# Designs tried in a protein design run: designed miniproteins, single chains, continued (3). Part 42

Each design is a single chain, and the fold is of that chain. pLDDT is the mean over its residues in the fold that is shown.

## One batch from the design tools (miniprotein)

Design m9435
Fold by ESMFold2-Fast:
Structure m9435 (fold): chain A 58 residues (1-58)
Amino acid sequence: SSRKQRLEKLIQDIDRSIEESKKILEATTDPAKRAQLEKQIESVEKLKEQLLKEVEEL
């Protein structure tokens, strides 16, 4: 269960990071910076999906 608990905590930390990044995106006016943030959020959301599948297999 230790590995599952570590993965679940990591997923929670990632969720918080995504929410924070989305708030920064809403406050960002520079188009180039917005594009970089959107790309980063998408990449992190894909990582979260992979981690969720790993937890389901445990």
Scores: mean pLDDT 85

Design m9436
Fold by ESMFold2-Fast:
Structure m9436 (fold): chain A 77 residues (1-77)
Amino acid sequence: KEKIEELKKKAEEYRKESDALRQQMNTAATNAANGAKTDPEVSAAYQAQLDALRQKYAEASNKAVKYEIERRKLEKE
């Protein structure tokens, strides 16, 4: 019971982190698109920020899925 609750909490933590990162990515993508109309250097800076956020999002999302799968395995056994 406690082990399943811990895995659930870890999955929720990483899912919350990935949702926050996804919102930051959407903001950076919008800023990159708007920057391209006025200053290509500013657009490039936001694009680099977006690439860094994409890596962090993938890591958080993968960990959330991994803990959710482990929780489901324990519940089925």
Scores: mean pLDDT 79

Design m9437
Fold by ESMFold2-Fast:
Structure m9437 (fold): chain A 100 residues (1-100)
Amino acid sequence: SMDTRNRMYQISTLFMNTRNVVSGALSQVSQSLLDQFHSLSLQTQDQMSSYMQQGDLQGFRDVALQGLDQFGDLVQQTDPRTRQQVLGVIDQTRSQINSL
């Protein structure tokens, strides 16, 4: 439906914006963390694309949320202030996705 399509686009936008925040934070720490992030990001995007093609909103949402959890794990390697800020963005995004 158009509602399902609109929710998927909103989830995609939220995920991509959060991805950019995480990327910026990890680029200040190490190349190894950034490389791990890129691999996880590509894997999550591939899975999201598969569910989008199927029109499976639940699968799409679940994969996006799993990707955010994995980004949170990488963010544990940042300094305490950056970690709190970025985890806060991830938590806000998770809440917004769960409302869609």
Scores: mean pLDDT 89

Design m9438
Fold by ESMFold2-Fast:
Structure m9438 (fold): chain A 74 residues (1-74)
Amino acid sequence: SPELQRLQDEAMRLWLEAQDAIAAGDYDRALSLLDQLAQTLQQLISLETDPQQQQVLQDFLAGVQHLKDQVLAR
């Protein structure tokens, strides 16, 4: 669906921007981007009907949450 494609594109953009922010030492920006990514991933999970793909998205979300914790520890 166009909505799924839009959310997938948004998630990829947010992930790349978050990585760039971390590399630049801009941790406030990185946290904001990771929060937005987590919200986008939650929307993707709610729209995904394939259990295998839902698990992949849930694993990605868990990784994002772990990365946020690492950024906050700085």
Scores: mean pLDDT 89

Design m9439
Fold by ESMFold2-Fast:
Structure m9439 (fold): chain A 109 residues (1-109)
Amino acid sequence: MAGLTPLERARERARVLAELFEQVADIAEKLGYPEIAELLRKAADFARKASEATDPEEMVRYLREALEAIDKALELAKKHGVPQEIIDRLEAGRTLAREALRDVEEALK
């Protein structure tokens, strides 16, 4: 991420997150977890909106919505005994989303 501004890093992370959650949603659906897949599709949609947002305040709102959807997906994944590989990918995505949110919040100070 060298040479990028905090906002540029946040947009790139949000774009990567949208792709990651779409892929994990497809896997979850195929494994018979449609409720988790729907939450991940919601997270992907908000991450995509964050990557396309021109207003940093709007980007913060979308990233917070994505994090809420990821947190709900993780809670359900753990409750239903979803494979650890999927849980690990969701945990990684949550970390990336939190880092993106911090970069945008720092840019707004």
Scores: mean pLDDT 86

Design m9440
Fold by ESMFold2-Fast:
Structure m9440 (fold): chain A 88 residues (1-88)
Amino acid sequence: MEEEIRRKILEAVGLTLRGIGDYLDTGKYDEEALNRAVDKLEEAAKLLEEAGRYEDASQLYRQASKLYKAIGDDKKAEEYQKKSDELS
């Protein structure tokens, strides 16, 4: 379980860097890469919740919220911020 959580977080980091890199080149985020990054963060957060590690899960949802806020998806940013707040 911890190896799976670590793998998903590392995948999310790589996808986030890809998405941001595209923005620096084109002025547009790689929305596919950033959505995949959030999916990996959410999968990792759910595994942390199942393990009773609510503080760690809260932090991952907070990162997902920040990614959506950066691309202008305020609705999804609010959704993930609420998930983070529920676990804090």
Scores: mean pLDDT 77

Design m9441
Fold by ESMFold2-Fast:
Order: C-alpha cells, then structure tokens, then sequence
Structure m9441 (fold): chain A 87 residues (1-87)
C-alpha cells in the first residue's frame, strides 16, 4: 500500500488488530525521531512487538485489545495518530 509505504518513511507505522483471523481495527502510530536515538527506537519497537504478541495470545475482543494497546503505546512514549475501524 502506498499509504503504508509513506507512513514508514515518515516514522509512522500501522498496527492491525484482529479477531478470528479478520482485521477489525488499525492503529496508526509514530515515534518522534527528534526525541529518541536509533538504539532507543529499536528497543521501543521490540517492547511494542512483545506486548502485541502477548495481547494476541489473550484472544480479547477487539475493543479491549485497542484499549490495552493504546495504554502500552502511551507507556512506551509512542504517539497514536489515529484509529480506523474496519468491518
């Protein structure tokens, strides 16, 4: 996707949230490169990936996954740019 490619270039990324193999929501997130070193960014992304995988194992409703992931993103200092709900 051209939008996903542009997001990656602008230090933005998309986090898909699904239920029963279907994507139900996408969180667009960003890390401010002016506030973190490349090494700190790598560590933040690693911690986010660990949290994301743990949430996927819990098999929670999409709404609860979104809320818990938003809390994890805030704890890690990651900015939430937007949330898109997909039917």
Amino acid sequence: SAAAEEARKNNEFYIPIGEDGKIKAVIRASIDESKVSPEEREEIIRKLEERYLELRKEKLPVEEQVEKLKEALKELGIEVKGIETIE
Scores: mean pLDDT 75

Design m9442
Fold by ESMFold2-Fast:
Structure m9442 (fold): chain A 80 residues (1-80)
Amino acid sequence: LSVEEVLTIVRKVLTKSGVLTPNQIQEFLEELEKLLNSGTPVDTAIEEVGKKFSLPSNIITDIHNEVGVAALKEAVEKVT
């Protein structure tokens, strides 16, 4: 997964959850992009930004699940 693909998945989950305003989602994605571009692992970056924005644990779990499914799908596509 590219940084852009991770950001797209996270935006989708946050928009569906309704827990953040559109402006807060944009700020969340900007902070996440900074961490990912600095070499922070995806799981660690999601946890740190999620904590900073006080996301409920179930929403953080939903983000991890959607990113994990997308990463697994990309890995399988290289073998088939």
Scores: mean pLDDT 81

Design m9443
Fold by ESMFold2-Fast:
Structure m9443 (fold): chain A 111 residues (1-111)
Amino acid sequence: RESAIDNFLSNLDLSEELKEILRKALLSLPEVEEDDFVEFLSELAVLLRLYAKKYGVESLNDLEKLLELLEEAAEKGYLKFGEKEEDIFYLSEVTKKLLPELVENLKKYSE
């Protein structure tokens, strides 16, 4: 789990402070099968990449904007990045389960 988190974070263009908050939040998630956790991290990476592509990479370095993004995705079970159907990213059942927990953990570690 820790190695998967470290690999995930190493591929993100985030500040060291946000990486540390995100690392703590991810480590505090409920136990799930390792394959499910890797699927969750993969989908989280896609969400962050699509957001950075649309709004600029600097938007990810704002914790409030990151929280708004993740809260919207968690509430809706998808995120819409444009007007086309291909611009809609639908969350898997694993991500729908873990993303609300990640949001709550991020709020706890950011205060």
Scores: mean pLDDT 76

Design m9444
Fold by ESMFold2-Fast:
Structure m9444 (fold): chain A 64 residues (1-64)
Amino acid sequence: SAMERARELAEEAAELSRKRGKNMDADAVLENVRADGELLIGIAEAQGEEEIAEILREVARVLA
């Protein structure tokens, strides 16, 4: 399902974030993408985390 895929992508973004010394929770990713996905993506881009930003864009697309 779309929700299952969104959870898997959010967990991938969270895991990648943790490996790069950032604290990102998969549940928070899903909540923030629903609330303001553009803001969350913009923050990742501003931090130079292009791979994380790309995953967040896909989460937003799946949840739309």
Scores: mean pLDDT 81

Design m9445
Fold by ESMFold2-Fast:
Structure m9445 (fold): chain A 75 residues (1-75)
Amino acid sequence: SKLSEIKITEEQRKALQEAVKRIIEVGDELGLPASEVVAAIMTLVAKALEGYSVDEIKRLADELIEEMRKKAEEQ
């Protein structure tokens, strides 16, 4: 199955876990709806599964958080 071919390193897994935690904390801080927080998390996970490095995961998390802050200011 395609799922059995997906392999994430321990370093990528830790980077994802920290990034997801940070996105949740920022979403709560900004009072964003759960749907916006979940969308950011799903984007991050999808890109990690596409083969993003630890540094790329961290950078994407920063970019997603900036987008979340922008959405909170516009709504």
Scores: mean pLDDT 79

Design m9446
Fold by ESMFold2-Fast:
Structure m9446 (fold): chain A 98 residues (1-98)
Amino acid sequence: DELWEKVLERVRESIKQFEKNSKVTISEEFLEKIFEELKKHRERILELAREISELFDVPLEDALTGIVEAIAAKMINDPSISVEEALEEIEKAIEKEK
């Protein structure tokens, strides 16, 4: 899916920019592990992105990028968190905005 690949590339660029600005290094192996776990939850992430896109009137690509970045950031900060746990936190935060 072109949209998913484009989003992953945008997130990769955001992480590279973060490393450059913070002088922190995130291993390529760890990043690829996060992306593989994200791919396993692609359908759930995409459904949440559609809900956010409609709720906040933002393009689907931007909503999807934001969710993927949020999950990746949570996993980078706490490697013990699963994608499922990160998604539950994001879904609960979105419900509070309704």
Scores: mean pLDDT 80

Design m9447
Fold by ESMFold2-Fast:
Structure m9447 (fold): chain A 98 residues (1-98)
Amino acid sequence: MLKELLEELREALRRLLENPEDPEAQKEAEEAVKKGKELLRELGLDELVEFIEEQLKEAEKLGLKAQGLLGALAELLAVVRDLLGLPREPLDLDAMQK
């Protein structure tokens, strides 16, 4: 249920952060994003789904597919955590210091 989706989104984000150019990590991220978008649609958050889809298309068009997927995963994680009543988990994005 929501906890399973949370774990899938977290794992996809972690793998993509470790290997952004890995096609397998990108595929797993795409699958997690699709599941997250299905949840958003069920909740009536269609505008957020459209926003994520447009951002992903533009990122891919610019050759920034991995960055687009990272952004989508982060937004979906925040929504799922809020729905579960959990405090925001540090995604270590600030600690990654790229």
Scores: mean pLDDT 76

Design m9448
Fold by ESMFold2-Fast:
Structure m9448 (fold): chain A 72 residues (1-72)
Amino acid sequence: MPLFLKALEQGEKTIIDEKPLLPEEVRQKVKKAYELIKEGKFDEAQKLLDSVREEIKKIREEAYKKYGHLLP
């Protein structure tokens, strides 16, 4: 298995629980990527996951800019 399916499943659950930090669009993209993996469309899933990864990075960077001085 070339993809980290167990990590993706765990990540999807974490993203769903992180509603205040992640917009609905990001959570839906993760779910769609997981469905694409189940269908064997790995290339489309990888592109979608790369997009989600960039969006999560931006959200974390924005949170750090606003609250970084309060975080350890």
Scores: mean pLDDT 65

Design m9449
Fold by ESMFold2-Fast:
Structure m9449 (fold): chain A 78 residues (1-78)
Amino acid sequence: KDDLQRILEASQRSAERLLEEGDLEGAGESYASASAVLDALGQTEKAKEYFKKAADLMGEEKAKKAYDQAKQQIQALL
């Protein structure tokens, strides 16, 4: 699962940078992607926490869409 770990780290770095720049929607998308990766890694508690961060930044509907897209991309890596 080295690819998943790499994607998680990239998503976390992107979220941090985008928050620093004031891009709340972009940061939310990055947190939603991190949530999907955490679910794939079996870390459901952290995934839920990251999804909440995404929803708080961009709204629940947009966060769910970003999460679902990331989940589909992760499934393609299997």
Scores: mean pLDDT 83

Design m9450
Fold by ESMFold2-Fast:
Structure m9450 (fold): chain A 58 residues (1-58)
Amino acid sequence: SSMTPEQIEQTIASAERALAQGDHAGAAAGIAELEKNRELLTPEQAARLDELKARVRR
């Protein structure tokens, strides 16, 4: 449940890569983990998460 800053960045990058490859299920898994740790995200990381969430819904 607790993520390090490095794990947060790696999870965002992995979700972005999954979405770029058309792997919506992989992106959704990363988004779910980031949402559980949303309070640990910087404003920039939270904005990237919100972009990922918008893209996965379509």
Scores: mean pLDDT 84

Design m9451
Fold by ESMFold2-Fast:
Structure m9451 (fold): chain A 85 residues (1-85)
Amino acid sequence: DKEGDRRMALARFRTLSPEQILETMEGVLKMMEGLDVEEEVKEEMETHYQNAKTALSQGDLEALREHAADLLTLAIEAERKLFKK
């Protein structure tokens, strides 16, 4: 599941502009702030977002997409844990 989710996220982010990728990441982070998600997971998401902004500033679009995919995958798994009980 996690590996499949990450592959799908990467495929999706390859079709988006850098600005759209960052907007998507910001939206996910805001949604996750309102949920009872473990602090360690929230910290990992924030780390990926900061690394994505750094990658964009360096022109590294591959790193930007990788961090966006990692953030989205963490959010999907966190949401599944909350709503499957």
Scores: mean pLDDT 81

Design m9452
Fold by ESMFold2-Fast:
Structure m9452 (fold): chain A 78 residues (1-78)
Amino acid sequence: GEEAARRALEGAARGSEEGEGIGMFGSGAAAVAAAVYLSLGLGEEGARLAAEAARRSAELTEDERGRRGAEEAARAAE
């Protein structure tokens, strides 16, 4: 349920760090996880967590496309 979705989002952010330069995949995974989190009806909590994950993933990647996608997913939740 909600806890699993939240854990998936956090895992996506951590996976970005573990990838050592595969931050673009972490950014994309964070966006997908955020979409799933929001689809479970977490509302503001989902939006905040998605924004935090997107921000963290953006710092780990040079892929502006992936970063922007994650940020837009988080913003759409607001």
Scores: mean pLDDT 54

Design m9453
Fold by ESMFold2-Fast:
Structure m9453 (fold): chain A 93 residues (1-93)
Amino acid sequence: ALTAIDTPPKPYAVELAEELEPLVEEISEQPDEAREAVRPAVEAFQKLIAAGAEEKVLEEVAKELKKAIENAVKDIEKAREYSKKAVEIAEKA
């Protein structure tokens, strides 16, 4: 747990995961090539959550992941670039 207060909010990692869940669900319905372009970013984000990474790192990876998903159908090359950035940020953490 992050904190114990009178009105306990959800842990930050859980909130981020919930925000990204609809986007990940959306990409899961796309062709294999689009899913493959985004998969490294999804895996990097999940690994950081499991490792208890810093809030700022989770946020940076989440931003790149969102951009990768948004571009997966529109521009797969950009989706791959954003996915690589997400992995790079995660590896530096």
Scores: mean pLDDT 72

Design m9454
Fold by ESMFold2-Fast:
Structure m9454 (fold): chain A 85 residues (1-85)
Amino acid sequence: SEALQREYQALAQAIVAEAFAPTADLDRIRALFARATQVALEYYRQQGASDAELQALRERHAALEQAILDAIRAGDREALLAALA
């Protein structure tokens, strides 16, 4: 769905914007990732993704969320840039 693709892009942009904010809201980043994961899972499910592929997607999103949150907590700009690349 083009609507799901657009929603995912908007959520990804919102995550990047919040991560680089002067006072990043970690709870907002978690909420944005929760929605982005739901949107991505729905999109790939509609494309015929297997349960194994959907599980791998959940795990990749969880790892990325954790890396971003850890980088922000540490004040590690290089780690944050690496996670978002």
Scores: mean pLDDT 89

Design m9455
Fold by ESMFold2-Fast:
Structure m9455 (fold): chain A 57 residues (1-57)
Amino acid sequence: MVEQAREAGRRNADVMAETFGASEEVQEQIVRAAEESVRLNAEEPGVGRGISWDTPP
C-alpha cells in the first residue's frame, strides 16, 4: 500500500533531518524511494517487500 510506504519514508526523513540535518531534497528522495518500492512490489509480489525501503543503502 503506497500510503504506508509514504508514511514510513516521511518518518525516516524526519529522523534524518533532526539527527543529521538532511536537506529537504534528501528527505523527498527518501519518501520517493519508499513509494517506488511499493510500485515494484505490486508488479513482483513478494520481492523486496520487507527489504526495499526497510534496509537503507
Scores: mean pLDDT 64

Design m9456
Fold by ESMFold2-Fast:
Structure m9456 (fold): chain A 72 residues (1-72)
Amino acid sequence: MEKSKKIYENIKLLLESVRERMRQLPPEEAIRRLRAVKDGILEITKKNNVPKELQDEILAEVDRLIEEARRR
């Protein structure tokens, strides 16, 4: 449980820096990169047995970033 929470916290910090970088890119490129980030998060969270609730929260945040880029 503690390891999974640490991974969750590290991913949250990573997403903050990713968000700022994606704002600087054209919408289409930002969406493409965010989809790749989402795939990577799915693999890492499955490999490390991160609880579904925490995984869903992280994925929802990535989906929000994709929607923000789409609306630009």
Scores: mean pLDDT 80

Design m9457
Fold by ESMFold2-Fast:
Structure m9457 (fold): chain A 78 residues (1-78)
Amino acid sequence: DEEIGELLRRAAELTEQVKREGSPEAGELATKALEAAAAGDFETALRYLDQAREVATPEALPYLDELEEVVRRLERLS
């Protein structure tokens, strides 16, 4: 599905933004969230994003918010 491919690409871009703007811990958790979402485990993905938000810098929060929206959209398409 082209839309799923576009959402996964956007999620990867947002994960790289979290790695650049946030703490290394937030970037690691965002990466785990992306891996879980790609595997169809959206509950685990959202839990990792909640954990990432707790350790993120303020600069990373908008990227985590958009990443959560992308994950929720992927869940709706599954």
Scores: mean pLDDT 84

Design m9458
Fold by ESMFold2-Fast:
Structure m9458 (fold): chain A 100 residues (1-100)
Amino acid sequence: MEKTKEKIKNIADSLIDYLKELRKKLTPEQQAKVDELIERFKKEVDEIIDSNLPEEEAKQRFIEVLNKLKEELQKVITDPEIREEFLKALDIAIETVKSF
């Protein structure tokens, strides 16, 4: 049986790297806000990995954390084209988690 927490970590790390590339298109003020959201997301992912949660509960908690990040990014990013790129990245991450 595959290590669900390892898959969560890999998806989170890949998403963070991609979001860091996308944020380069933002204004300095929006970059600072996105950096704060990425830092909170990283802490929430670390809490899931360090938790004693069963695999299915860890997976569900990670989906909740991804949805929360999506909602916060939608509020921070004002450019509709850049915002759409961020939201699509999170939708792909959520779908990937649901597939394992």
Scores: mean pLDDT 85

Design m9459
Fold by ESMFold2-Fast:
Structure m9459 (fold): chain A 77 residues (1-77)
Amino acid sequence: MEKVKKGEEIFKELTKTDNYAKSLKPGMSPYEVLEKLIEKGKEAGDLEGAERMEKYGKKEVDEQLAKIYELELEKKE
């Protein structure tokens, strides 16, 4: 249970860090930020949390990016 809670904390940090990465132009994609957070979780020994982040975090990032891309296409059309 503790590992699952830690995974949720990493996901919350992903959301914040991804927004900062985009706004500050660090050259990092949301997926690169996610990968670094997964690595950090593994280094901390939270293998289950890192695994959940990989499964759920990538899906959520994909869905958010798809929505942003759709909105940009609508503006060009």
Scores: mean pLDDT 56

Design m9460
Fold by ESMFold2-Fast:
Structure m9460 (fold): chain A 56 residues (1-56)
Amino acid sequence: KELELKRKAIEAETLYNFAKRDYARAQATDPALAPRMKENYEKAKEEFEKYKKQLE
């Protein structure tokens, strides 16, 4: 059971890291993409934090 949650947490962490990087890049180079990248970042952050809490 914990192995499945850990696997999902790793996937969520990976998506969070990519979304965070994309958002930072968009803020620096493409302001038109920034709102969309912010939404992706916030979703990925929420998902990652959700799985982290479940693994306590």
Scores: mean pLDDT 80

Design m9461
Fold by ESMFold2-Fast:
Structure m9461 (fold): chain A 65 residues (1-65)
Amino acid sequence: SDSDAIGAFLAAVGAGDLAAARAALDALPESMWGSLRPLLEEEAQHSPSPAVRAVARELLARIDA
């Protein structure tokens, strides 16, 4: 389900796991990617984890590709 896929995506981003986050993003409909942008911008700017910030920036670049 989309809910399960979103959950997997958020868990991977929070873990700083780029490979898992990319796989989870690719499992989501592309029409949903725009709704994830504010969440990724928040993590890229405000996450206390450098790994989470790096993953969020990389995913933003992928959404913009």
Scores: mean pLDDT 84

Design m9462
Fold by ESMFold2-Fast:
Structure m9462 (fold): chain A 66 residues (1-66)
Amino acid sequence: MLSAAELKARIQALAAELLALPTVDEADKLVLQRLVAEALASTDPATLAEILGILEQMKALLLAKE
């Protein structure tokens, strides 16, 4: 299992990657910003892992948009 610091680093990297996608709209940006803020405020690895999972799901959905 990843440490909280490693999870936060992965969340930040993935969020930055998603924000650079051309399929990201303003609503997607707002959700991404809120998830990153929640991750930075959290010290619970389970919460961080859940946020990372949500971001990975968002990536799949954004890549499916044409």
Scores: mean pLDDT 80

Design m9463
Fold by ESMFold2-Fast:
Structure m9463 (fold): chain A 89 residues (1-89)
Amino acid sequence: SERDALLLRDSDGKTALHVAAERGSAEGVRRILEEAEAIDPEIARELLLARDNEGRTAYQLAVAAGHEEAAAVLREYAARLGVPLSELE
């Protein structure tokens, strides 16, 4: 299913959202979250809260890499979905 594809993890425990955020693809981050929210807002929340094998969220990866535009999109969706930024760290 599309849900299963969005929540699929690689060998580092990263979802597609983690990978897009780490690469600084603000468009990729937005597209993934729009697709998830269209299926179920809870899937978008799960993606925002998902942690890789090192305990990092997509937001933490974007911030650590200096990808401000990708980080801004992640903050926008967290606010829309009622996810406190403190849960993303």
Scores: mean pLDDT 86

Design m9464
Fold by ESMFold2-Fast:
Structure m9464 (fold): chain A 79 residues (1-79)
Amino acid sequence: SELEKYIEELRKRGLTDAAKRIEELKKEGKEETAMEIAKELIKNPDITEQQAQQLIVVAETAESLIKIGEEFDEELKKR
C-alpha cells in the first residue's frame, strides 16, 4: 500500500521510531492519521527524529486530518 511505501522510506531516512509509531497507528485502526503523519514527514526531507515525534504528538491530539495539517503549519510558522 502507499502507506507501507512511506513507512519504508522513513526507515531508509533513519526515522525508525517515527516509522514504528506510524505502523502502530495503522494497527490501531487510525490509518488516516498515520497517512497524514507519513505525508508530512515525507514532504520535509530535513525533518529530525525529534521534530517527527512532535508532529506525531500534534497529529494524535487533533480531531481530524484537516485540522492536523493546519495546526502543525501554524505552530511551525510561530517557532
Scores: mean pLDDT 75

Design m9465
Fold by ESMFold2-Fast:
Structure m9465 (fold): chain A 78 residues (1-78)
Amino acid sequence: SGGDAAKGKELFKEKGMLDSHQYKGEGGTRGIDLTTRKGGRRTYSDEEIFDMLKNGIPGTIVPALGLSDQEAKDIVAY
């Protein structure tokens, strides 16, 4: 916690992540769902999502986007 979920949703959309990734079932299908792992059998933790947002996601089009710690926390809270 410590993030703003509404701001995180807008940041996720603004960074184009919804075009290539799903988050809580929203967005595109070209990436991974950041809240689930393969068929919902395992979920990513908030810490794992934060690390993926800060460092990029291997095998996807999400680069290291230069997100601040607060921006990454806002997206995690969404």
Scores: mean pLDDT 55

Design m9466
Fold by ESMFold2-Fast:
Structure m9466 (fold): chain A 95 residues (1-95)
Amino acid sequence: MAYSEAELEALAREAVAAGEEAIAAGELSESQVLQLRLLRANLEGRRDEAALAELEAIFEANKENMSPERRERFERLLELLRAGAPLLELQEVAE
């Protein structure tokens, strides 16, 4: 089933809120913090180019230490973030 725009926005806000709580608890990596920052920007109808550049730099620094599957998933996530893809697609790739 397709989610409505309002349902997608509500799910994204819940994900951001839960992620911010996890950041406060120190449970998230630097790359996960940047992903949530980008999701928050998308919810606000803007693009955080600085956070995107930092996330891309982390990927480039660590890609050789990643499994091929994780590398492909992260490349897909960056592609979707650059394209301004729907938040549902970003969440599915991030899993």
Scores: mean pLDDT 65

Design m9467
Fold by ESMFold2-Fast:
Structure m9467 (fold): chain A 71 residues (1-71)
Amino acid sequence: SALEEEIERIRERIAELRREAIALSEPVEAEGAVALVMERYGTIAKAPPELLKEIEELKKKLQKLLEEKEK
């Protein structure tokens, strides 16, 4: 369905943006330290604010679509 396709598109876009945010947070050594920061604080340190805002807006849109799917 169109709703399920939209949900998957948004989910994929969030995953893409999160990978970009991780790469931009610590471009020289991103693996262990970035993963630990994300785990403890639930946010990516020093990622561009615009990128984080886009991720949050997409998360809100995803939640709304998931609520519509459950009806």
Scores: mean pLDDT 67

Design m9468
Fold by ESMFold2-Fast:
Structure m9468 (fold): chain A 119 residues (1-119)
Amino acid sequence: MTPEELGREFGRALVDPSRAEEAMQLLERASKEGVDPRELAEGLAKGIAEQTGKPAVVGVYRSDGRAAVAVAEKDENGKAILLDTREFDSREEAEAWLKEEMARYGGGGDTVGLLVELP
């Protein structure tokens, strides 16, 4: 499974209450495989957008301070497309941009926002 495929499956599982246990297993796998925060964030955003049909703004950060935020939406063919991705040297910078992008896409129930720690 590529980092993007793992992230997409993790994103779909995260927003499905029936798949909570699978979501935890996918997070543990991403951590063990040393998946890059950028690739995981891009996959997560795509998976969440595919599953919910809403724009997704997803941040991923590691304890070493490396972070990334990705934005994705679902196209007319049901495929998730990446709108933007940025890398950051701190969780705080990533969280600030995540909040800004969530506000841009309407926030609340119209946009899915999530910040994930990679242990």
Scores: mean pLDDT 82

Design m9469
Fold by ESMFold2-Fast:
Structure m9469 (fold): chain A 81 residues (1-81)
Amino acid sequence: DEERLRELAALLEAAPEEVHRAVDAALEEVAAAYAGAPDTDENRAAAFRAAAERAVAAIPDPELAEALREAAELALARLLA
């Protein structure tokens, strides 16, 4: 789990600079959506997933988009544990 997150982070870190900027902006949006959500795990999960889907849509590389989607689900699972 932690190792998989590290693997996904390394893949994203090796991406071109344009993708890095898109990922950074996406992570800020996802974090803001989670923090601003109503105080139930269900509402937070829904807000997080909605923001993550918008972020994934901004990534033009399908492999990097899938890596970001997988990383987001793993991060959400950790936040809700």
Scores: mean pLDDT 71

